# Ledger of designs, part 45: designed miniproteins, single chains, continued (5)

Each design is a single chain, and the fold is of that chain. pLDDT is the mean over its residues in the fold that is shown.

## One batch from the design tools (miniprotein)

Design m17639
Fold by ESMFold2-Fast:
Order: sequence, then structure tokens, then C-alpha cells
Structure m17639 (fold): chain A 89 residues (1-89)
Amino acid sequence: GRDREEARRAAREALRRGEEAARRAAEEAGVGEEAAARAAGAGAGVAGAAGGSAAVAGESRGAEEGRRAAEEAARRAEEAARAMAEAAL
């Protein structure tokens, strides 16, 4: 039936979109880790004691953006799983 093929196509497209969202989340996590490492490196030494709080703040920002991207990727993965379940019906 046409409806089954359309549902399968939608499931495939949802899967591809989920993969792209996952890739974006991974890239944001990578950028967050690099930014955190850079901030931690700048905190080396006695002057780094003052820079340590800035490094923590940088980590919080990167972690929150990474978490948000991961949450969106999870939401899209759930939508893909739902579309796949509908295609299997």
C-alpha cells in the first residue's frame, strides 16, 4: 500500500534527521570540551586561581549547550523511533 511506503520513507527521513542532530550534538560537545580545556589551561599558576572561576563558568556554558543539543537529539531520535514503529504497523 502507498501509505506503508510513505510511512517507511518518513521513517527513513526522520532517521537521517536524527543522525544529523546527533552529529551536531557531538560537535557541540567537542567544542565545549575544547573551550573547557582552554579555560583550564589559562587557569595555570597563581594568576590562574582567579581564572579558575572563569574556567568553571566556561564549562557550565559548554555543558549546558551540549546538554540542550543532546536533549534535542534524543527528542528527534524518539520521533524517528515513533515513525519507524508506525511504518512497522
Scores: mean pLDDT 61

Design m17640
Fold by ESMFold2-Fast:
Structure m17640 (fold): chain A 88 residues (1-88)
Amino acid sequence: KYEEAVKYLKKGIEYLKNGDYETALEYFQKAYELAVEALGETHPLAIKAYGLMAKAYRKLGKESIADEYETKRDNLLEKAQKLAEEKG
């Protein structure tokens, strides 16, 4: 479960580096789904996948969509910080 999410994320990053932004998005979306299923939406892996999706959308010239994903990522980071504070 966790290992598969990491595997998809790494493959997405390779596609992103090679300029295949659409394929990178597919891998990041799958990594996000797997990370949420296994670890929850506020886990660092899920948040990282969301941020990488934003980056890929920006590379594709879809700035409005990228801004939406960045906002959602920031909201997830805030939720994660609150959870860490509660446990600390």
Scores: mean pLDDT 82

Design m17641
Fold by ESMFold2-Fast:
Structure m17641 (fold): chain A 61 residues (1-61)
Amino acid sequence: SEELQRRIDEVNRRTGEETRRALEEARRRGASPEEIEEIKQKLVKEHSERLDELYREAKEE
């Protein structure tokens, strides 16, 4: 639905902003490449979980 697509777009924008801030903070504190990769993987997992939640809610409508 158009409503679901708009919510997905909003989550994508929010995730992009959170990712930018998290990576900037990590680089500022001198995080290793391995730590940066772990942060990226965590954010990818959290993003997937948010999308799964949106799809679950949409199916209940």
Scores: mean pLDDT 82

Design m17642
Fold by ESMFold2-Fast:
Structure m17642 (fold): chain A 117 residues (1-117)
Amino acid sequence: MVVVTESGGGTVKEGGSQTLTAKVSGTDFSKSTVAWLRERPGEPARGIASLSADGSKTSYAPEVAGRVTISRDFAAQTAYLNMNNLKVEDTAVYYALVSDGEHGMVMGNGTELTVVA
């Protein structure tokens, strides 16, 4: 069974930085794609960053491009979302989606980030 556990949320001041982490178990992470979604208050969840299984391709939503970097550590089986120049609009629950390429996507319970002015 694939398990994804997100962490690294909390309360941070506008203009600050925060790194979210997603620990992955139960799958070969070297063959998995990773995406980060966020669910803002009153809005549906949407994708904001993705990383291909081989690490060669990244994509970012326009509203976070230039402020956010997705990365992974195969040895640690951990994905990261590094966020800089945080805005109040970045307040959301953040989820990592992991796909092993054959059996669909697994998502954790999320980590909550609150950005205060």
Scores: mean pLDDT 84

Design m17643
Fold by ESMFold2-Fast:
Structure m17643 (fold): chain A 68 residues (1-68)
Amino acid sequence: MEELREKLKEKIVEETGLSPEQAEKVADILIKYKPKSVLEATMAILLNTGLSREQAEKAAKIGLEILK
């Protein structure tokens, strides 16, 4: 489970350009809420972070691909 958080964080940083701290927060949200769709993941990220819709959606797609 710790390895999954680190993998999510690294991929989110690489694909979205977010800071490691922001990416860690996004990874924690995805692991905690376990969203089933890109829309659910995007909404969870938007509600818990100050990211733009485009950044949140991109992070959601990456996170769900890793969590599958």
Scores: mean pLDDT 79

Design m17644
Fold by ESMFold2-Fast:
Structure m17644 (fold): chain A 69 residues (1-69)
Amino acid sequence: AAALAAALAALAAQLAAATAAQDVAALQAITAQALALLKQAIAAGDAALALQVAALAAQAIAAAQALLA
């Protein structure tokens, strides 16, 4: 639980930096990492963490889409 929460916090910081840098490749990498973390959260039975990770993945996808439009 603590390790997954720390990974989510690290991804959130990376998302903010990638969005500010307008780095589509970084946003795509963050999306892939978030989906991997989502699978781990679901396997751990941590529904609250899974929802937070899913929201972060959606934000990364939306940020990448906005830059590609």
Scores: mean pLDDT 84

Design m17645
Fold by ESMFold2-Fast:
Structure m17645 (fold): chain A 82 residues (1-82)
Amino acid sequence: MEELAELVYESLKAYEAGDIEKAHEYLGKALELAKTLSPSEVARAVAEALRRLARDYAEAGDQEKAKELEEKAEEALKLAEE
């Protein structure tokens, strides 16, 4: 669970930083781990990763991007509960 959230977070963070190769590396690992988890567990991990990224943007002063990511995290979490 925590491992998938970390991999998704690192992938998104690398992608936003323009490090496409690193983003693809983390994404590949996340996809392999996701095969061992339920859809609801995957959705919760994605929501956690998005919340971590939102915090990074808020700390950097990008409140608009942080809000967008927080809203996407809430959407992912709701999918996990259905």
Scores: mean pLDDT 79

Design m17646
Fold by ESMFold2-Fast:
Structure m17646 (fold): chain A 74 residues (1-74)
Amino acid sequence: SRQDRLDAFLQRLVAEAVRRVKEGIAAGMSEEDILKEVLEWTRKRAEEEGFSQEEIDFLERAVRLAVRTVLEKL
C-alpha cells in the first residue's frame, strides 16, 4: 500500500540520516549545518521518489526529530 511504501522509505531514510549526522560530526560540521544538510537531502530524496508535498512534509518532520534526538544524545 501507499502507507507501507511511505513507512518503508521513512525507515531507510532515518537510518541514512543518522549515519549522515555521525559523519558530519566526525567531519567537524556544526549541529546547525548538519541539520540543514540532512533536511535538504531528505526533501530531495522524497521528491525523487515521487512523494506528495504532504508526505514530504511528514518525512521532513520525522527526520528532523530523529536528527535532533541523535544530536542531543551525542
Scores: mean pLDDT 85

Design m17647
Fold by ESMFold2-Fast:
Structure m17647 (fold): chain A 84 residues (1-84)
Amino acid sequence: SELEEEIRKRLEEKLKKAEELLKKGEETGDPKYYEEAIKIAKETLEYIEALRRGGVPPEMEPFLEEVEKKAKEIIKKAEELLKK
């Protein structure tokens, strides 16, 4: 459906942005990039929670679980790098 396609694209774009910010942080050593990566990843998790509350097709749930896992991994890595 058009809704499923839009959800998929939006989530993939958010993950890509968070991953790019993590990479910039690692390349520059600037903690602002890690902070922004955490922010985008947390916004991604909030969006997934909102989608689940609003109701999504059951076939979307495996994709949402994969995105949720990746967003949590980004947060964990960025938080660990901020402690250095």
Scores: mean pLDDT 88

Design m17648
Fold by ESMFold2-Fast:
Structure m17648 (fold): chain A 83 residues (1-83)
Amino acid sequence: SAAEAEDRALLEELKKEAEKKYGELIEEVRKLAEEEGLSEEEIEKIIEAVLQAIAAVLRGEADWSDEEILEKAKKLIKKIKEK
């Protein structure tokens, strides 16, 4: 469908913008997940969640700060590690 294709294209473009503007934050999250001993698959799931959060902020759908996004990522890392 056209709407689903447009939503995916917009999300992918926003993710690319997020990677350009928030590269340091994304790398910090990756490093923290690696230090906690998560698998590559688990790390990629966390990075995907961070990219979606940044995309929501860039769209004006959320007002999370970089610190709040990092805190949410740390909580997700802990939950994955506990299972």
Scores: mean pLDDT 78

Design m17649
Fold by ESMFold2-Fast:
Structure m17649 (fold): chain A 84 residues (1-84)
Amino acid sequence: SPEEFRKKLLELAEKNGGYITADEAAELVREYMEKAGAPELAERLAQTVRDIAAENGGKITKEQALQLADLAGVAVEEARRRKA
């Protein structure tokens, strides 16, 4: 669920002192998108995560992680609306 995904991101950020590594965030995004039935979005969002992390020295802040969770939720709803 979007809430579970958000919770996992926040837990990782707390464990790492306020940030999530690019690899950790990308893996969670892939898992969430695949479970939501949108595997084609998994790689696109994982790449977005890596791009954000590259700008921040390989890490994603807690605030960026929350923004990513919101973006992933919107992407899942868009994919659901487009299914025939």
Scores: mean pLDDT 76

Design m17650
Fold by ESMFold2-Fast:
Order: C-alpha cells, then sequence, then structure tokens
Structure m17650 (fold): chain A 110 residues (1-110)
C-alpha cells in the first residue's frame, strides 16, 4: 500500500490515473487527499476530500479525513463540524470520535 509505505508522490500519480479513467471514483479522490495530507499539503488534501464528498456525501471516512486536515491546520471549528458529520453517518467511527475529542481539546487550549 503506497499510502502506508509513505510513497506519496507514487500514490498521487496512481490516483490521478484512476481519476482519468473514472472521474466519478470517490475512493480515488479520497486516496488522493490522503496522499496530500501525508505530504503536509493540507489545502490540496481538503480540496480532494471535498471532491470525494461531492460524489459520495455519505462516506464517513471522507468526512473524517476532512476533519483531520482541518485539525492539522488549526481550524478547530471546521474540524469539529466535519467529525460531527462523519459521526452522523457512522456513529461507530472511532477515528472521527477521537478526532472530535482532540479538536474540542485543542480549541479549549487555544
Amino acid sequence: DLLKEGKFDEAIKKYEEEIKKDPNNAQAYLNLGRAYLGKGEYDKAIEWYKKAIEIDPNNADAWTNLGTAYLAQGKYDEAIEAYEKALQIDPNNLKAAWGLLEARRKKLEA
């Protein structure tokens, strides 16, 4: 798995090719966002996560990853909203639940 191995530039090329073949592949946009998040390119990650959500608005992982990108930028209110949306879709999403607690904690410490 290119993303787990930290091969972010190779992952970007792979998912860009998947998008060229199928522009409605929400999973490819989600993975492209994850690659940019791994590179610390948070604005690009957010752009691609929003594209994934436009195609598949009930994807809890896309909302969770959007929250994580906002949290990394210190945008705590936007992170909270994204994580809450993920939990509305999937109440058992542990990553979203943990992210929500972290975003709320950091907002109180700011």
Scores: mean pLDDT 90

Design m17651
Fold by ESMFold2-Fast:
Structure m17651 (fold): chain A 88 residues (1-88)
Amino acid sequence: MLTPEQRRAEAEAARRALYGTLDDVEKLIKELKENPSKELYDKAVNTLVAARVLYAYIQALGALTPEEIAELKERIDKASKELDEVIK
């Protein structure tokens, strides 16, 4: 098991990685709205899956507050909804 210090550092690193991944998926969704393509859709789906995996890992580490976890979940849910709305 990771030490409490290592677990906190790992959670912070994972959260930063998730922020980057969410920024990427949000950018891909914006591009997809302007120029719909299967390639952009596939990239957006794969990036959102990566975000969900990072989110699950962060939850498993248990080092973030409930408020921080809720904020991450809201961003993921918003991205998922926007992606679904682009593809009718």
Scores: mean pLDDT 83

Design m17652
Fold by ESMFold2-Fast:
Structure m17652 (fold): chain A 61 residues (1-61)
Amino acid sequence: SKLAELQKQLQLLKAELDSLEEALKILTQQGKLSPEELKEMQEEIERLRKEIAELEKQIQA
């Protein structure tokens, strides 16, 4: 069903978000990120959060 496909996509996006948040935390703690790289990762995380919220809204509708 379309709902099952949306749920699968949601799970994949949540896994990607978790992976990026963990990577950002580790790289920040190690001082390995430039200010530009930090900004790019933060923007990607924010984009994923918005995509997840939109999918969750579609699933709940």
Scores: mean pLDDT 84

Design m17653
Fold by ESMFold2-Fast:
Structure m17653 (fold): chain A 79 residues (1-79)
Amino acid sequence: MIPKEVLEALTEASMLILSVAVAKAVGEEIPEEARELVERASRLLSEAERIALEGGDEEEALRLAQEARRLAEEALELV
């Protein structure tokens, strides 16, 4: 089972990325910097999810998920 801390970080990152996607979908202009941050966050989130689902390095999965969350937070601040 995915560790609670990893699951929480993955969930938070996913929700922040979704928030930016929803803003774009309703017609808000998303700055290029925010788009780049979301793309980076999405890549890190995908890697963290892969590691967590495969039962790999939990510390690495957590680190990547936390970095994805941070980048997604920065992106949302720009919207």
Scores: mean pLDDT 82

Design m17654
Fold by ESMFold2-Fast:
Structure m17654 (fold): chain A 94 residues (1-94)
Amino acid sequence: SEHLERGRRAIEEARRALEEGDLEAALEHIREAIRQARELIREGRYEEALELLREVGEVLKRLRERFPDDPRVLEAEIEAGVVELEAAVLKVFK
């Protein structure tokens, strides 16, 4: 899946930015991974979308630990959670 590969690349870049302490770059790459998850949902690839969103959640947890009061981290967590719920619901109706 091209979207899964792109999403995983975005996660790798987000992890690198997190290690460097670059919150802006990390969030940009997280939003790209969420975008790729939405495309996987659009294609009916719910399990792949959920796998990618699990990895997004791991990076967001580390961003929250490092930047606990940044509202952009909370915004990204909410966005990822909404997309994860959408994928989980659509998977059940398959």
Scores: mean pLDDT 88

Design m17656
Fold by ESMFold2-Fast:
Structure m17656 (fold): chain A 55 residues (1-55)
Amino acid sequence: HMSPLERLRKVWEENKDKPREERLQAIMREVKSLLDEGVPAEEIALAVREVVNEE
């Protein structure tokens, strides 16, 4: 099974040619899916930070 980091990285990669707001919206949708699946919020937050590296 794909890790949360791998799932978020895939979504980020698939949306790389879109405006930043759209890429972040795609990430937020995946975050909601991960939360619904019971993945800890702290784990998701670390994975999002790793993938997005927000300035």
Scores: mean pLDDT 80

Design m17657
Fold by ESMFold2-Fast:
Structure m17657 (fold): chain A 85 residues (1-85)
Amino acid sequence: SGAQLLLEALEKREAELQAKLAEATREFGPDSEPAKLYQKALETLKEAVEHLNSLDATKEKFEELLKKAEELEREGERLAEEARR
């Protein structure tokens, strides 16, 4: 189903974000800006997944949380790339 595919995609995205966090932590340290941003992105993505499982789930709030997680991940990627220069 579409819902099952969405949940599988979110689970994969969470795993990928955990891997990015682990790599940034090893390369730059846990208090680095890239690591902090990936941690916030991961926490926000988990909030989106938890929201989907709530009885009061709304499409608007879910999409807001996904967008926030994506923005945090992109900023983390940008800062990680700059830190390698």
Scores: mean pLDDT 86

Design m17658
Fold by ESMFold2-Fast:
Structure m17658 (fold): chain A 78 residues (1-78)
Amino acid sequence: MESEFELLKELEEYAKELIELGKKENSKELIEVGEEALKKLEELRKKIEEKVPLDLKEVVKELEEIKKRLEEEKAKVE
């Protein structure tokens, strides 16, 4: 729970950095990827906060997939 919140917060910051980078590079794709990631992370955060019955393994897997996408997109520009 606490570990998942920390990873979620890190990914939210990473997605915001990606959006800012996309604005600097004038890359619509980076902005869109970052915005999609933020939306998905906000949805997951709300579910965790509301204590909705979640498969914790699926939550972690989804966070890892989001992290991988953000890292791949950031690597293309940096």
Scores: mean pLDDT 75

Design m17659
Fold by ESMFold2-Fast:
Structure m17659 (fold): chain A 89 residues (1-89)
Amino acid sequence: SLLEEVKKLLEKAREALERGDLETAARYIIEASLKIMEIDPSRILEAIAIALRAIGALFDHSLGRDEEARRILEISLEEMEKIVKEILS
C-alpha cells in the first residue's frame, strides 16, 4: 500500500540521518510527503510545507550549514511520523 511505502521511506530517512547522509534523508522525506498527498488530499498543504522545509535543508547543506540542515530534517521527519500515526488512528 502507499501507506506502507511511506513508512518504509521514513525508516530509510531516519537511517540516513543517523549516518549523517543529509541529502538522502531529505530525498526520502520529500518523496514520503508527496505520497501522503495521494493518501490523504486533506493534508496537501501540510505535506507541501514539510517538503519545502526539506528542500530548504538541502540548500543549507549546500552552504555548509549541516547542523541547521540536520535539525530541520529531524523536525520534518518527526512531523511526517506524526501524520502517519494520525492516519493510522
Scores: mean pLDDT 88

Design m17660
Fold by ESMFold2-Fast:
Structure m17660 (fold): chain A 92 residues (1-92)
Amino acid sequence: SMKQEEAARRAKEALEQAGGSLEVEIEGDELKIVIGGLTLNQLIATALRFIGLGFDGKEVEVKITGDRIEARIGGLSEEEQVAVLEELASLG
């Protein structure tokens, strides 16, 4: 949707301003996020944000490797997908 696309764009802009990058893929109720180029402090802050979102009852996979975070979250509504992207936008 346009709202998802706008949230993804804002998140990309925020991560780019922080010196990183963001790739987003949305497939139905599954959200795939790839973040790169983060400092250790930014990486920790981002990981804590994902934990804080409270994905109880959702299928969540998060892989952290060096300066890269790959997250895949299933079972999300459109509103929940937008909320995740808005949290990433708040890091910028």
Scores: mean pLDDT 76

Design m17661
Fold by ESMFold2-Fast:
Structure m17661 (fold): chain A 80 residues (1-80)
Amino acid sequence: SEVERLLAEAERLIDEIEKIVNDPNATLKQLTIALFLAIAVEALLDIVLRTGDPEHQARAEELLKRVEEIRKKILEKIKS
């Protein structure tokens, strides 16, 4: 289904963001790109929450919690 593809894409993007955030040599530019990707993932997951069934919504909520924590880490790294 399209919703399954969106969830898979969100998981892939989250993994890419985590690689950037966990790199001790990540540049400010890379962290900024990771921040924009996190915002894009939040928007994608919002579509799933509005259009998916309850099982898809539960998965999207779990991924949203994960991306929210990653976003906080990015902002702290940029601020530091």
Scores: mean pLDDT 86

Design m17662
Fold by ESMFold2-Fast:
Structure m17662 (fold): chain A 73 residues (1-73)
Amino acid sequence: MVTVSREEIEELARRELRLAEELLKRTEDEEERELLRRAIEILEEALRRGLSAEEILELIARFAEELGFSIAK
């Protein structure tokens, strides 16, 4: 498997945050907006508190599942 550094995982998390913020600006559904705001808050706090790469990846996976989006290469 390809090994990624902590810095690469942080960059991936920041990309997911940008996607979530973009979706939040476009979304008119109040429930979806609340979920997006909560996801953004949790991921930002995880990055600030220095969670492990594995924990950050797990959060990204959960956000993708809940919000129905994914990062593209």
Scores: mean pLDDT 70

Design m17663
Fold by ESMFold2-Fast:
Structure m17663 (fold): chain A 75 residues (1-75)
Amino acid sequence: MIKYTKIENEGGLTKITFTEDVSDIVDKNSYIEVDGKKYPIQSVEGKTITVSGELPEVDKFIIVNGDKKYEVEKV
């Protein structure tokens, strides 16, 4: 299970910082899914992902990359 340390909202974008490098498992064609809503990934830089939209404060979400789904939870 992938873990994240923080979520930051910035002008209609959300930055998520992970405990590990996620660049090998996600790209700009991937999205984050929370309660059936899709948040497209805009950029990936090592342990940080930027998505379109403002994510609600959640303890868990899913990263979707094609047919692969990755569970993410808060540290």
Scores: mean pLDDT 82

Design m17664
Fold by ESMFold2-Fast:
Structure m17664 (fold): chain A 71 residues (1-71)
Amino acid sequence: LTPRELAVLETLARHGPLTAGELARLLGVSQSTVRATLARLEDRGLVARRPGSPPRYELTEAGRAALAAAR
């Protein structure tokens, strides 16, 4: 995991399901950067996208395990 991927997983673990905009605000980065990171994490099964407008992202069991292993 990259430092940015870890920061996204940690933020989701602390705050629960969040939109890309909420993650961007909390991490101090652009929404496009967050969306790119979320897409990679979703492809790896570490986060799941919940339907909605805008969609929310949540940490999976695999994501929790990866976060614990990376600490």
Scores: mean pLDDT 84

Design m17665
Fold by ESMFold2-Fast:
Structure m17665 (fold): chain A 100 residues (1-100)
Amino acid sequence: MLNENAPEEIKEAARELAEKAKEAIAAGDMSKAASYIAALELLAVASTDPKAKAHAYAEAGEVYKAAGDMEAAKKYYKKALELDPENERAREALEEIEKE
């Protein structure tokens, strides 16, 4: 619709935030990780594009998976798929968790 470039910027921002959150988790800095997760959720809520929202939720799922919180990870991957059933990252990650 309006500003068709915004979804790509949101997807890139979500990826960067997720990467920083995973780095924080690996370093044991849970406060920093929580801040990046909160920023990911804010991006998802603020976006009007379903695919950009789905991407942000899928990235949040990846962060929770990296933290070992499989229940939270599944919740966010399912939320991503509800918004965009074609989100391959969320589908593949959920399928992988389901196999394990």
Scores: mean pLDDT 79

Design m17666
Fold by ESMFold2-Fast:
Order: sequence, then structure tokens, then C-alpha cells
Structure m17666 (fold): chain A 56 residues (1-56)
Amino acid sequence: LEERLRRLLEGKEELTKEEAIRILRELGFSEELARELLADQPELLTREELLDIALS
């Protein structure tokens, strides 16, 4: 999971919430779960913030 996520984020320093949802879905998360995980996050996320969320 971590290796695949890092690969998908390669070259990206920040992402929109919609981009982060798309990436989480590519990792096997449902859209509902991805939106719930990001519900309290700002509209722009850093790569490291998304890694922390997905790997919790």
C-alpha cells in the first residue's frame, strides 16, 4: 500500500481533495470511505498529509 501510494504521488507536492479521492480509489478505497477520510481536511492537501491519512 505505502509503496504504491508513494509511486502515485511521485512529482506531486500538493493535491486537491478530488485528486486525493481519485488516488485513494486507485488504492482500493471506496469513494464513500475516501470522502469520509478527507471530510475534515482542507481543499488542498500535501503529499505527506495524504500519506498519513491513507496509512493510518
Scores: mean pLDDT 76

Design m17667
Fold by ESMFold2-Fast:
Structure m17667 (fold): chain A 55 residues (1-55)
Amino acid sequence: ALSPEVKELIAQLEEALENEDWERAKEYAERLVELSEDPRVKEYARLELELIRER
């Protein structure tokens, strides 16, 4: 199970991506890489961050 903080950051990242708010999405993805202990969540956040860097 994910911590409530990590779940909230994932929801915020997804919301920012839906709204094409690349600056917010980058901030949330960077926080997920730092704060999540789940390697799958870290990898997801890293991949999203790579995609955002091209925007």
Scores: mean pLDDT 80

Design m17668
Fold by ESMFold2-Fast:
Structure m17668 (fold): chain A 65 residues (1-65)
Amino acid sequence: GAKEAVLEAAKLVEEGKITPMEAGKLLRDQGISGKEAAQAALELAKNGEISPGTALAVAVGAIMA
């Protein structure tokens, strides 16, 4: 689902393997809208699964992609 895809993309961004913009493109290519990606990233940050900074970066990347 969208939450699992956003978590994997966020992990790659935190490890420096991809940029937030590349994460956004990857999520879009999976059929996940920028809005869905932003909502999933916010929920993951709220649950402590990713940092708030990573959530913001991935959300911005997904909206701008």
Scores: mean pLDDT 83

Design m17669
Fold by ESMFold2-Fast:
Structure m17669 (fold): chain A 91 residues (1-91)
Amino acid sequence: ELEKRLAEQYTDYGEFLLRQGKYEEAVKAFEKAIELDPENARAYLVLGRAYYKLGEKEKAISYFQKALNIAREKGDEYLAKEAERELEEVK
């Protein structure tokens, strides 16, 4: 599906921006990914990471929780564990 492929590309680009320390630009890329695929658990996970880097702890927790819920619904054990780990680290 074209929208899902484009969402993955925005997610990958946002992760590249996160590694560059461009947290605000990363947020915008991940928001585009979520607009294209609202069930993309990875996009929510990395959006949470970006908000955490920006000092938006409450938003980060919210997005990690969203990522965890979607990952569990889809049976994605790897993403579910990553989201659980992020939630532990932000406490």
Scores: mean pLDDT 88

Design m17670
Fold by ESMFold2-Fast:
Structure m17670 (fold): chain A 60 residues (1-60)
Amino acid sequence: TKEKEIREKVFELESEAGMALIRGAVLYAVESKEEGERAVEEALEEAKRLEEEARKIREE
């Protein structure tokens, strides 16, 4: 069913966004301040991108 496929894709994208944030947080803890801040910025951008993609799929 199309609805099931949409739900599965949304869950996948949201999970990937969460994992990106976790990775950013880990790098923030172990890297230098400058590298850690950059890693967090990159993780937030990636998570936002994935969340926007999930939103578009939900609106199909």
Scores: mean pLDDT 79

Design m17671
Fold by ESMFold2-Fast:
Structure m17671 (fold): chain A 69 residues (1-69)
Amino acid sequence: YEIVISGSDLEASDVDGIDGVKSVKVEGNTATITVETDNVQATLLAIAEAITAKGKSVGTVVSVKEVEL
């Protein structure tokens, strides 16, 4: 899956430790996260929790799409 989220001060290190995350690309206030998962909703929750744990906020989930890795 490819997940695109918006937020303030997002860094790749905010989410690169999450199980199933394969790559992270941050451009401005948008992060594109490529994940290998069978439950994208659980992965989205893990991403939000990881960002929040670092004192940052998750703005908007812009898109979620299935991609081949």
Scores: mean pLDDT 76

Design m17672
Fold by ESMFold2-Fast:
Structure m17672 (fold): chain A 91 residues (1-91)
Amino acid sequence: MVEEVRKLLREAADALMKAANEETDIDKQIDLSLVAMGLIVAARHVKPENLEEAYRLVERGASLAREMGHDEVAQKLDEAAKKVREALEKS
C-alpha cells in the first residue's frame, strides 16, 4: 500500500510539473511547481500515519490545476486522490 501511494504521489508531481512547464504566467508556474515539490517530498516520506496529509496535498494540486484550466492534469490528480483515500480506509 505505501509503495502504491508513493508511486501515485510521484505521478501526481510529474503531472503538475508538466502543467507548470505549459504555463506562460510565472505566478501560476511557481504555484504549480511548489505543490509538485511538496508531493515529491511527501512521496519520499510517505507512511501510514501521514496518508491524510498526502491526500490533502493531492487534492490541493487537483484544485489548483482545475482553477488554471489544466483539466486533464486535474482529472489525473482526482484519480490519484481517490486511490490515496482508499489506502487511508484500509489502514
Scores: mean pLDDT 82

Design m17673
Fold by ESMFold2-Fast:
Structure m17673 (fold): chain A 61 residues (1-61)
Amino acid sequence: SELVARAVGYVLLGIGYELEGDYKGAAEAYEEAARLYESLGDLETAEKYRKKAEEARKKAE
């Protein structure tokens, strides 16, 4: 599925941003991944990445 490929792409971007210490970028990438998983009906995975985005936002401060 195109949406699955995009969701995975945003997860990998989020991980990459975290490795760089760009927690703002990581949070934005994880939020987009969560949105895509929600539109796929995968609410559990969407919630997982929303939590990762929240954690990254706290580190960006």
Scores: mean pLDDT 87

Design m17674
Fold by ESMFold2-Fast:
Structure m17674 (fold): chain A 66 residues (1-66)
Amino acid sequence: SEEIKKLQEEFNKLLIEKKYEEAAEVLREIMELLGASKEVVDRLVTALLEGDAEAFKEANAEINLE
């Protein structure tokens, strides 16, 4: 999807700029479009905002298995 690709590019830009709160909002939009559960989205956002790379990787892997 072109919409998802655009949001993914915005997310990556915000991460490079260290705008983690704004990046978390874009991540929520991407995950909603992908049909991810609210529980998994909340875990991803929490991991991103806490800087927990391991927890982020684990939650992201669960989405890729759906």
Scores: mean pLDDT 78

